# Designed miniproteins, single chains, continued (2): the designs that were tried, part 24

Each design is a single chain, and the fold is of that chain. pLDDT is the mean over its residues in the fold that is shown.

## One batch from the design tools (miniprotein)

Design m4862
Fold by ESMFold2-Fast:
Structure m4862 (fold): chain A 119 residues (1-119)
Amino acid sequence: SALEARLAALRAEHHALDDEMLAIIDRGRAAGSFSPADLERLRALAARHRALSAEIIGLLRELGDAAALDEEATHEAAHAAAYRAYAAEFAASDPELAALLREVADAEAAAARELEAIR
């Protein structure tokens, strides 16, 4: 269906976006610093992440696909934990980055809880 195709496209974008965010974080950690371009990209990706999660949750609620709900809840929970760990790592050295990563982690944890509540 058109809704299933839309859900698949949004989930693919969401996973690719998470991969890019984590790649930016890993590059900054390896370099010991973040470029201004990487920080601006990370902020843009975080904003898009919130929009994607909301739309995915809406579509999953409409479709009632239990397997997709479980997969997405697991994905959101795992990434929430990862971003929270990075936020703790950067708390002393880069408080603004740590705050951004906590915001993303909290949003993903909230999405995971909402997805679990649909089941």
Scores: mean pLDDT 86

Design m4863
Fold by ESMFold2-Fast:
Structure m4863 (fold): chain A 61 residues (1-61)
Amino acid sequence: SQRELLRELAELARELAERSTDPVQRESYLHLAELLERWIREGVYVPEEDLRRLGEILRRD
């Protein structure tokens, strides 16, 4: 489901933030996690393909 993908991506973003030694990159990941969590709360529709591509990009970092 879309909500499940958004939740997984938000958790991944938070984990990447914790692993980041660069303060700018850490802040960017935290901002992304908060944005994804907001989209879950608001029920915003994001195409599943875009969410999967975002996950692929994050997992490469």
Scores: mean pLDDT 82

Design m4864
Fold by ESMFold2-Fast:
Structure m4864 (fold): chain A 94 residues (1-94)
Amino acid sequence: GSELEEFKEKLIERVEKLLEEIEKLKEEVEKLDLPEEVKEEILKKLEELRKEAEEIKEEIEKAENVLELVGLQLRLIGLEFELELLKEEIKKLS
């Protein structure tokens, strides 16, 4: 099989999982007893992460070589880390 195609498929699966986690976290935040201002700030950060994840997904689909995919994987790792930090911050507010 094409190593490029296999790498793309794995990265797409990771991005889709990240997008699902963002949507679940949005639903959880909406249910929290927090000031509206705090909820709006968190939801804005989640929307920014969603947009960046969708951009990475589009770039993965367009990638022509393994080096481009490695760069996108590093960006994806960064977004995954940012989401985990945001989850911990939300947990402290709960």
Scores: mean pLDDT 88

Design m4865
Fold by ESMFold2-Fast:
Order: structure tokens, then C-alpha cells, then sequence
Structure m4865 (fold): chain A 62 residues (1-62)
């Protein structure tokens, strides 16, 4: 569902940002690959407004 997709994107982006901040290249590479796959699914599934909501949620959780 769109809600499950949004939750996965937010959690994956959070893990990616935390790994980058920690200098953990292995964790960052893994989360980055997962995020890339989710970005393709997001652009096919979500509207521009829903994508903006996801971006705002990621920024709030940083």
C-alpha cells in the first residue's frame, strides 16, 4: 500500500542518513541501494504531493 511504501522510504532514508553521519560506508551503501529501489517504486506509485509529504517526514526525523 502507499502508506507501507511511505513508511519503508522514511525508515530506509533514516538508516541511510544515520550511516552517512557515522561514516559507516557498508551500512550507507546497503541503505542507499534499498532507497534507490524504493525511489523507483515511489515515483510510479505516489503523486507529487505524496512524495513531498515523504520528503517532509524524512527531514522531520533527521
Amino acid sequence: SADELRARVVETAKRFLEAVAAGDKEAADKAGAELSDLMFEMTDTLSAEEIQAVVAEIQAER
Scores: mean pLDDT 76

Design m4866
Fold by ESMFold2-Fast:
Structure m4866 (fold): chain A 68 residues (1-68)
Amino acid sequence: MEETKKKILELAQKYIDRLKEMEENGASDEERARFIGEATRTPLGRQALSTAITALRKGKSPEEILKE
């Protein structure tokens, strides 16, 4: 269980970094859609992406979001 939580945190941080990179580089809506589609292919990826988006929206870390 702790290992699953760690994987979600690591993936969420990776997704935050990728989303920031895409925004900085002016990525197209199509490129963003491809990334989201790939991330949501697995249950862990869906949870990690949800955590990443919520963290970015609230200005908090993925760790703080998972405590909620």
Scores: mean pLDDT 79

Design m4867
Fold by ESMFold2-Fast:
Structure m4867 (fold): chain A 88 residues (1-88)
Amino acid sequence: MREVVERVVEEIRRIAEELGVDEETRERIEKLLEELLSEDDPEKIVEIVREIQKLLLEHMKEKGEDPSKITAVAIRLTGLEFDIELAA
């Protein structure tokens, strides 16, 4: 599980950097990533990943990003959730 969580954290950081999220959104994501790294319960880990997904998708929608780009990011984030469920 730890190796999967670390990989998920790295991928979320890459997505946030690629999207050019603002400082406030980055701080909120980093707080959730810290919670993710300290959590041992797979159910809670999935909940944290879903909250990060919601933040990233809401940020993209607020910024007026192209729907195809929003869909691509949603697919990437769903894949990370699946990786955690498989490792649990």
Scores: mean pLDDT 80

Design m4868
Fold by ESMFold2-Fast:
Structure m4868 (fold): chain A 100 residues (1-100)
Amino acid sequence: SVNNINTLINQMNNIVTQGYNDHKGDGAYDIGKIMFQTGNNSIGQSIDNIQSLIQNTVSISVQKYQQGQISSDDQVQMATSLATRGINYVQNIVNNIVNQ
């Protein structure tokens, strides 16, 4: 369902936010925070791109479902797959930055 996809997007946001909060005062954390928050570097842009990809996939899936062009199961499978990939990608980036 769309609710499952929204839960995964929220988990992605929570992982990034928790990484920032858990490592305050670490030089690696400060660099990571700048890279994620300023949006003027490759890592920050990559996070925004993954989030946008997940959100766009959810929106398109909802629209196609409302138009009767896809089933509920297809919607959940397609969007959940991308959301899970995005969460794993974000978590790996956060872990690599804050564990330096």
Scores: mean pLDDT 54

Design m4869
Fold by ESMFold2-Fast:
Structure m4869 (fold): chain A 92 residues (1-92)
Amino acid sequence: MEGAERAREYARRADEAAARAEKAGKGGGVAAGIAAGVAAIAAAVAEVANTEEAGEAGAKAAEKAAEAAEAAAKEAEKGDGEGARKAAAEKM
């Protein structure tokens, strides 16, 4: 896989994690907003990775963003909005 495609895959995983966090925070919980924010960052990084010269660096950044979003979604599913915020920030 080229770096740009890998970055888009990580952005997709972050978006899926954000969707799970949103379901866990049904009713507009803080955790859902945090996961959505991380997914937006991952999407922005994937756009940068589409630049041929920055593909690999962008893929690595998107991977970290996806990991942060997945950690935030897991904490949101536990009902811990503050834990989700901290997990996303610490992993980024």
Scores: mean pLDDT 64

Design m4870
Fold by ESMFold2-Fast:
Structure m4870 (fold): chain A 56 residues (1-56)
Amino acid sequence: DRERTLKLMEEASRIVAENRATWIPQVVKETGLSPESAANLVFNKVLKELEEKEKK
């Protein structure tokens, strides 16, 4: 459902924004990715986890 996907994307964006200062530097340190690539990785990971949780 499109509406559900938008809801999950908004939630993922919020979670990433609230934890950005902590998570992005950690991912950059662990992976060697640029901050932009690390942000995309974190967002996609959070979104995937929310999608899996939503299918309870």
Scores: mean pLDDT 78

Design m4871
Fold by ESMFold2-Fast:
Structure m4871 (fold): chain A 79 residues (1-79)
Amino acid sequence: NADKLIEEAQKILEEAQKFLEEAKRKGYSPGVIQAYQEAIDLAQKAIEAAKNGDLETAERYLKMAKVALDIAKRDYEAE
């Protein structure tokens, strides 16, 4: 279901963008900023793949985006 994949990827994108903005405002390390940017990039790739009907690629990028966001949050909490 492309719509479901897009919805999940958009939620990750929105969450990662909010944390990125906060990290920049608080002056967190470049590593934390880059980690959230990676999650954003992967979520955007998942959305694009799903819109193009490539559900297998979309699911792959969505899983990668979830992992990237979890890593970024861990790095954020360590600051």
Scores: mean pLDDT 83

Design m4872
Fold by ESMFold2-Fast:
Structure m4872 (fold): chain A 60 residues (1-60)
Amino acid sequence: SLLKAIAEHEGVPSEEEIKERKETLIKKLLEEGYSEEEAERLAEERIKRGLANIEELLAS
């Protein structure tokens, strides 16, 4: 993972915790009426953006 070292130092979620977060987001999106494919895609995008933003803030 690109953010593994940052996660270990800054308390950012581990890869395992990130997967759990993604599953929670997928469940919420499904409950909001998104299809399984849309929920998976949107959850993946939100996780990627969140991790990128954390990396950017810590690198700055």
Scores: mean pLDDT 69

Design m4873
Fold by ESMFold2-Fast:
Structure m4873 (fold): chain A 105 residues (1-105)
Amino acid sequence: QPQVLTVKEGGSVTLTVDVNGAKAVAWYQQKPGKAPELVASTNPPFVNPKFQGRFSISRSGDTATLQMNSLKPEDTATYIVAAGDNPLDPSKNTVLKEFQVIVEK
């Protein structure tokens, strides 16, 4: 079951997950009725230009983090973290955790 987080517009959220030795980690944004869109990946290193500046990823050991700043109502979505070597095909990666992030006006 996805973890649900509610934040106010202009706020920040940090999402963390234990990736247990995974070599590559990818973060996706999925809006209702739409396919998941890649936010960022660690291997190869990539940040989708649509999310640059407000969203960043990091990893320390087995802890993978998505930092989301200056949140807007349009950032309301399910955020998916997956482990695997193919960040462009979320259906081929192992989903580790899902977060529902709701941004209130």
Scores: mean pLDDT 81

Design m4874
Fold by ESMFold2-Fast:
Structure m4874 (fold): chain A 87 residues (1-87)
Amino acid sequence: SDSQVIDIVNRGISNMQTLVTTGQQYFRDGNTQRSRQYFQTAIGIGDTTISYMRVQMTSSSPSVQTQLNSQIDNVQSIIDQARRNFQ
């Protein structure tokens, strides 16, 4: 259960990072519309991942709760990075 939670979270973070990188590439290529779509998708995955982590914390061991709290901060940082590209 705990290992599955960590795997799901890591997959979500990996997907977010790929989407942000792709969004940045579209922005550099002058494709602002595509860039925004990728950043919006990354933010959506991030919000879902944070919600998932918060739910899982209610039944997780203290060590996993600490790990998930750290990952929430990491996901929020990626969301904030993506949101800066909507200006």
Scores: mean pLDDT 88

Design m4875
Fold by ESMFold2-Fast:
Structure m4875 (fold): chain A 73 residues (1-73)
Amino acid sequence: DVEEFVKSSSKEEILEKLRELIDEGKYQEASELEKALFKMKEKELQQVAMEAGVYVLDKAVRDVVERKLKEKE
């Protein structure tokens, strides 16, 4: 399960997996990984989502990141 992977893995391992999925063209799995990260670690989720968003073009993930940035001012 993606959430179990995020819970048990380091930040570097999660980023490496995300890049691997994007490189393999597994955009749906990459998007699911980003969504799991969004629920678990706020600051780190913004960083990961922004980097992955350049490749995945996941508008939903980008919209959530943009919304959170506006809320923090």
Scores: mean pLDDT 60

Design m4876
Fold by ESMFold2-Fast:
Structure m4876 (fold): chain A 55 residues (1-55)
Amino acid sequence: AIFNEVSEEEREAARAAGEAERERLLAEKEGGSPAELVGAELYGMATELDELLKA
């Protein structure tokens, strides 16, 4: 269970990285449509999971 080795700080960093990536994508879309907002949220969540798996 890889999550047993992830600290609270690492989880918070992963969440922050996911949120930053989501905001970066939204800024690149210059507002975005509802479909683009959903895509950015999913990509942000994928980034958070990827960071957690690497931690």
Scores: mean pLDDT 68

Design m4877
Fold by ESMFold2-Fast:
Structure m4877 (fold): chain A 98 residues (1-98)
Amino acid sequence: SIIELLKELIDGLEAVVAELEAGKLSVDEAMERIIELLKKAYEETKDESIKRMLEHAIQLIEEIKKDESLSDKEKANRLLMEVGSLIVSLSARILLLE
């Protein structure tokens, strides 16, 4: 079920965010785990619109990761903003499917 896939993705993203905010993960480790979750969801979905959303999110997070001008704090803030926006978008898609 696409709804189950999206709910599992949201739960996974929220778990990584919680561990990052608790200081249990470095920002680099959090970015790597989020990219892995997004890539897994990309491979498992057949929905082209969801695939495009996930691909865009992966590209943005990889750009944050590669940006040597950003501090770890700035990278964490940008990551949280992008992940928060994605969770809102995915939640809206679930609501339309239910």
Scores: mean pLDDT 89

Design m4878
Fold by ESMFold2-Fast:
Structure m4878 (fold): chain A 61 residues (1-61)
Amino acid sequence: KLARLTPEQRRVAGYILAGLSQREIAERLGISQSTVSKRIREIMKALGVSSKEELIEALRE
């Protein structure tokens, strides 16, 4: 399933697995929280999940 993600999406996914908030991810990447939120939604759509908890489980596979 990780093969469906772009390199940038994989980086964001790694930060989510590390327990970082959207604010912390935004600060580390030098982008807005809105952009982080949009990328998280794109990752969720690519993996076919509808919640942050389902996203974390899908990323653990």
Scores: mean pLDDT 78

Design m4879
Fold by ESMFold2-Fast:
Structure m4879 (fold): chain A 76 residues (1-76)
Amino acid sequence: MDELVERLKKAAEVIKKDGSLEEQTEANRALDEGVRALRRTGPGKRDALAQAVSEAISALLTTAIDKAFERREKEK
């Protein structure tokens, strides 16, 4: 579990930093594993995993929003 949380933290950093294609692929894999693990994790151990997954999703969402906003700014 702890290794997955660590990988998710690295994934968030990679996404925020707009890392290489290889780094982004690893980040996506870590996020998928994190979401699956979160669904299987019992109470009491969810907080660290949930926080790590949330941070990675937030980074991904922010990047997607920035790209969408840039496109709309051009349209307007």
Scores: mean pLDDT 69

Design m4881
Fold by ESMFold2-Fast:
Structure m4881 (fold): chain A 55 residues (1-55)
Amino acid sequence: MEEEKERIRKAFNPDGDGKLTEEQKKLVREMAKALGLPESDELTDELIEAILKKQ
C-alpha cells in the first residue's frame, strides 16, 4: 500500500522532491473530478487512495 502510493507520487513528481508541473496539476484536477473528490492542485492522500482502488 505505501509502496504503491510512493510510486504514484514519484510519477507525478519526477524531480523526486519538488512542486508539480502545470501539466501534472491539470492531471490531478481531472482525476479528482473523475473520482468525485474535491478539486485540488496537489496529489492528496485521498486522491492517491482513490486512484489505487480504481485500478
Scores: mean pLDDT 68

Design m4882
Fold by ESMFold2-Fast:
Parts: C-alpha cells; sequence; structure tokens
Structure m4882 (fold): chain A 61 residues (1-61)
C-alpha cells in the first residue's frame, strides 16, 4: 500500500519534470531570436525552470 502511493507520487513528479524540461527547451529556442529586455526576461525564465528541474530531480533521488 505505502509503496503504491510512493510510486504514484514518483510518477507524478516524473511527469512534472518532463513538462518543465519541455518548457525549458521552448524557452531556449525563443532565446536564440530574442534581444534586449525580451532576452533578459527569457534568461530569468530559464534560470527559474532550471532551479525547478533541479529541485524535482533531487526529490526523485
Amino acid sequence: MLDAIRNKDREALERELERLKKELEEAKKELETASGLERIGLELRIIGLELDIELIERALE
């Protein structure tokens, strides 16, 4: 019972991780064409996404 609950939580975290990784790749693509304030905004977004990814990866260890 407890292991089934843990496996379900792990699966949810893995799905969230994949979603965040997809958003990170999309933001990186936008960064290639961005300039000025738009570039700064995307760089901050990328940093936030990388921190969220690291947090979830640490939780999955």
Scores: mean pLDDT 79

Design m4883
Fold by ESMFold2-Fast:
Structure m4883 (fold): chain A 92 residues (1-92)
Amino acid sequence: MEKALEELRRAAEELEKEGLEVSFEVDGNTVTITIKTKTIEEAIAAVLRAIGFSLDGWDVEATLEGNTVTVKITGETEEEALRKAAEFLRSI
């Protein structure tokens, strides 16, 4: 779990270096990621990536509000949700 949380933090930090605002909350087996992009096009790209993970069998919900994308990723365990959230962020 601690290693998965470190991976998620590192993925968020990498996106922040690219000029995105990234935050996340962990609640049981669900990780809620909030990404604020510079453009609507970047936000749409993040939503499309979330849809891709959903089609790949992940329990993923994405919502778009202006330049802000909120993605909820649910795993079978907290560790799985954290690892999946990190993988999602690394895909952006």
Scores: mean pLDDT 83

Design m4884
Fold by ESMFold2-Fast:
Structure m4884 (fold): chain A 53 residues (1-53)
Amino acid sequence: SEVGRRLGAALDAGDEAAVAELVAAHREELLADGSLLADLTPEQRAAVLQRAL
């Protein structure tokens, strides 16, 4: 997904501000629909979900 792609890129770049912004904008979608994170590594998924909670 576009959200997953942007999150993966931000995580790989160490851009914490971009990660925080994307998580805040899409928190409900990320928690309700795991498919948004399907293309991410398990480590990246865990990092996003910890920030979303």
Scores: mean pLDDT 77

Design m4885
Fold by ESMFold2-Fast:
Structure m4885 (fold): chain A 64 residues (1-64)
Amino acid sequence: SSSLEELVEEGNELLAELEARARTPEEVKEVILLEAEFVLSYLLEDEERLREVIEEARRRLEEL
């Protein structure tokens, strides 16, 4: 059972890793857009959307 707080912590860690690994302006833009979606999902308390952002962040890290 994942609480909203646990999802936020996981998302913050994954997004920080994506930021650290972004090297091109294109990669930086993609991270910023994903961070914006994460913040919006949190403000709306949309756990399903937060999970989708987390899974997208994980997918991008695995593809790097």
Scores: mean pLDDT 83

Design m4886
Fold by ESMFold2-Fast:
Structure m4886 (fold): chain A 65 residues (1-65)
Amino acid sequence: VEAARRAAEAAIASGDAAASAVGGHVLTLLDQGDVERARAAAERALKTSTDPAARAAARNILEAL
């Protein structure tokens, strides 16, 4: 969970609005202890986002979960 939290924080710090949104959403879910929703949110972002930075952020979060 801590590695996924770090990946989400890195996404927020990326300067890309879409990647920051993905990171913020996942970080909120992880702070609530909802690891399964955090995973689902990252998977959805990876499947549906057209932004390369958001897709990279989602992939990094999933690898860290």
Scores: mean pLDDT 82

Design m4887
Fold by ESMFold2-Fast:
Structure m4887 (fold): chain A 55 residues (1-55)
Amino acid sequence: DLKELEAKAKANGAKVLPVGTIFLNVLKRMDPQTVKNILLERIKKGEIWEGLADI
């Protein structure tokens, strides 16, 4: 589950990055699986993008 991975990354000191409104809106219009893959890659690099949990 993506939320569990984000929670673990956050607990391990991952950087929480602000996502610009325009970019966030673009991601919300993309295929959910593509967005999930992007978020998983970010989490693997120790980055969490705020505001994408509702996709």
Scores: mean pLDDT 67

Design m4888
Fold by ESMFold2-Fast:
Structure m4888 (fold): chain A 66 residues (1-66)
Amino acid sequence: SKEYLKQGLEYLQKGEEAARSGDLEKAVEYYTKALEYFEQLPESDPIRDALIEYLRAKIEEVKEKL
């Protein structure tokens, strides 16, 4: 679980960097990878649902700009 959180946060950071640089397709790819890692977190983790909701919103926002 700790490794999934770490990997998810690393891909979230890469997604944010890609979005800021205007590489929207790469941002979606990285955000989607972060989402996959956060979905592997235990359902009992209080931050899991917040992270998933945040990423789904970010992916939708970026896709609207494509």
Scores: mean pLDDT 84

Design m4889
Fold by ESMFold2-Fast:
Structure m4889 (fold): chain A 102 residues (1-102)
Amino acid sequence: MEIKLHGEIRVTADGVVEGKLTDDKGNVLLETRVEAADPSEDSVLAAIGRVVDKLVETIRKIVEEAKKNKMKIYGTVTFTVDNPAVPERWRGATVELEEYEA
């Protein structure tokens, strides 16, 4: 038995960062929105960090539960960045979660 996760982080041109995490059945496990305090790189990166922290905490809790139940867990988190204050390396990035065997 396995758990598949799909995460998305969107950064808009106006500095809104939106995070969403769903399972393979379409259940929404996390939905969050953080607005950057100003259009500076530091404020936009801080907003991204807050959304990432919430996603990581949620995924960590799911991984801990999966390990207890001897389930495999894997998935992807996709970054869609439309804000020029964010470094180019973060634009269109996809991060794969490692497969955890219990």
Scores: mean pLDDT 73

Design m4890
Fold by ESMFold2-Fast:
Formats: C-alpha cells, sequence, structure tokens
Structure m4890 (fold): chain A 88 residues (1-88)
C-alpha cells in the first residue's frame, strides 16, 4: 500500500539522519514522534536508545523511552533503559 511505503521511507530517512549523530531539535522531535507512532519497531527503538546515550539529559528522549518501556514490558533493552533512567 502507498501509505505503508511512505511510512517506511519516513522511518528510513529519520534513521539515516540519526546515524550522522547531529541531533538538532527537528531531528529529536521527529525521532520522538516516530518512536511513539512505531512503538514496536526495533530499528526505531534502537535509534532512540542511541540518541538517549548521546543526549542523556534530553527530556523529550527520556520521556519517549519511558513511554516505550511501559508499552513494551518484554523488551529487555527498553527495560534496562527504564532502570537506568530511574537510577539517574
Amino acid sequence: AINEELEKARINKVLELSKKEIYNEELINALVLLSLAEINNPEVIKALLKAAKALPENEKIRQALLILAKLNPNNEELQKALVELANS
């Protein structure tokens, strides 16, 4: 479907920009919104975890990780991130 192909292209573009590790406000907002739309997407989750490691004090990224960890109780990477956030 056209909508599915457009969503995949959008995901790939955001992930490609995140690989450059130039986290401006626009990229952070796009990555956070994408992670909340694609809560079970492992590539998006991995990109968000990488962004959180690069920007540990960014509240938008921290809140997105907290939401994803609550929505994915069986995802060990997200649960570890939630524990680390609680201990900081």
Scores: mean pLDDT 75

Design m4891
Fold by ESMFold2-Fast:
Structure m4891 (fold): chain A 83 residues (1-83)
Amino acid sequence: MLSEEEIEELKKKAEEYEKKGEEALKEGDYEKAIEYYLKAAELYRKIAEEAPEHPEREEFIKKAIEAEIKAGLLLIEMGVSKL
């Protein structure tokens, strides 16, 4: 299981990827926005899986799903139909 310090580091990195995704989206770089949102989702999923008793576990799962949905919507906007 991850330590609280490791969880905070992964959470911070996931939040950084979410911000980078929003920045890429504002610049019109949908490919980079998708990449960053999926990286954020992967990190949130990892925290939730490796810290099942953590009080923020459900929040991490919600954040992962939100990032995955954002990536999926951008794929549709790009005309990519693989959902």
Scores: mean pLDDT 82

Design m4892
Fold by ESMFold2-Fast:
Structure m4892 (fold): chain A 117 residues (1-117)
Amino acid sequence: MITLKESGGGTFAEGDSVTLSSSISGDLNHVFQVGWWRQRPGQPLEHVASLDMFTGEKSYAPEVQGRATISYDKEKKTLYLDLRDLRREDTATYYSYVVDLATGEVYWGEGTQVTVV
């Protein structure tokens, strides 16, 4: 079973930068994609960023394109999301995820709250 634990949330000012981290545990040998989704207050879950673990290809939602960087540290088994030039619209709970090829299952973290004031 794969588990994810997010950190790095808090309260930030407009124009600040934040680094969110997700510590991932379990067997990652069949993981092909990792990434981040968010839920803004009163809105559905929306995609933020994805990383293909096989190719290293990265994808970003239009709302964060040019402001976000997704990265993964293999040795630390830690997924990162760097968000720059924070806007009030970035206020959300951010969830990390892992897609397991062996099971076809998606594993989610419990989320970390980012508030921009």
Scores: mean pLDDT 88

Design m4893
Fold by ESMFold2-Fast:
Structure m4893 (fold): chain A 64 residues (1-64)
Amino acid sequence: GTVEEARKLGEEAVELALAGDYERALRLGTLAHIMAEEAGDSELAAEIGRRVREAMEEAGLAGL
């Protein structure tokens, strides 16, 4: 995949995490991470993982 495809999947994963769909968020986030690494952008791969994790934490906090 391309860096742009990885970014789009990462953004979708963040949106799913914020919506509470953690299973799909983790699946898309993992796909986006792999695509970013294959494209040679390890910083983007790390950013995607961090953003998905932060979104999941934010969704959990909003549920308090």
Scores: mean pLDDT 80

Design m4895
Fold by ESMFold2-Fast:
Structure m4895 (fold): chain A 94 residues (1-94)
Amino acid sequence: MSPRERLERLLEEAIAFLRERAAASEGERRAFLAAQVEALEGELARLRAGEPVEEVLREAIATFDTAIAAGRAFGDEELVAFMEEVRRRLEELL
C-alpha cells in the first residue's frame, strides 16, 4: 500500500470512529467531536484532490494533537487511546 493509500485509510478509520463517538455524545463533547470530523474530512478531501501526502499528513497530525488534548480534558480515555494509536501510525508515514 502506498503512503497516500495508508494515509487515506487512517483518515477514513479516524473519521468513522469520531462520527460514532459524536453520535453517542452530548453537549460540548459532541460539538467538539463533530468539528474534528469536519477537519479530518477536509484533510481527506484535500488528499483525494491530489495534495502532497506530506502536507496533508502534517495537518492531520496537528488535528490529532488537538483531539488528544481535548480528549484528556474531557477525561475520555478511550478517545485518547484511539487517537494516540492512529497518530503513532501517521508518524510512521513521515
Scores: mean pLDDT 87

Design m4896
Fold by ESMFold2-Fast:
Structure m4896 (fold): chain A 65 residues (1-65)
Amino acid sequence: MKIEELTPEERQKLLEELKATVDKLVASGKITPEQAEEILRAAQEGIDNKDETALRKKISEILKS
């Protein structure tokens, strides 16, 4: 799915779905709250910039660290 093709409402819905997913991962101990915050910040930045590649790269870097 291309971020630049999404409406503002669809972008907000993706952020809400991502937040729900990372909250579950924190609750299960799979990631830390700090990692969840970094993932959500990267997702918001990627959506604002309409750049799916930059979003994927930032999420990958956070998960590898």
Scores: mean pLDDT 68

Design m4897
Fold by ESMFold2-Fast:
Structure m4897 (fold): chain A 100 residues (1-100)
Amino acid sequence: ISKEEKREIVILSTAVALMVIGGVFDVTVLKADPSNDIEGIRELIEELVEKLRKAGASEEDVKEIRELGEKMVENLESDPEKAVEAALKLMKKAQEAIDA
């Protein structure tokens, strides 16, 4: 895959992690509703999945990324630490999927 495609996937996976951190801050510090963060996370996950699929990632890798995305969303309010862990795993999985 091209350097541009690799860069875009890295940027998107990093954006997901930053959105999770923002959602954690909203819930734990501001005591606010994270619904906007949840919507943003889901949108970024679908964009990341589309880029990974176009880059030749396997359907198994795509499924795992989507499962990590749902784990982030489900745990954002109830277990923010698990949400962050899922985001870090997603970043690693996206990087592995684009490596030669």
Scores: mean pLDDT 80

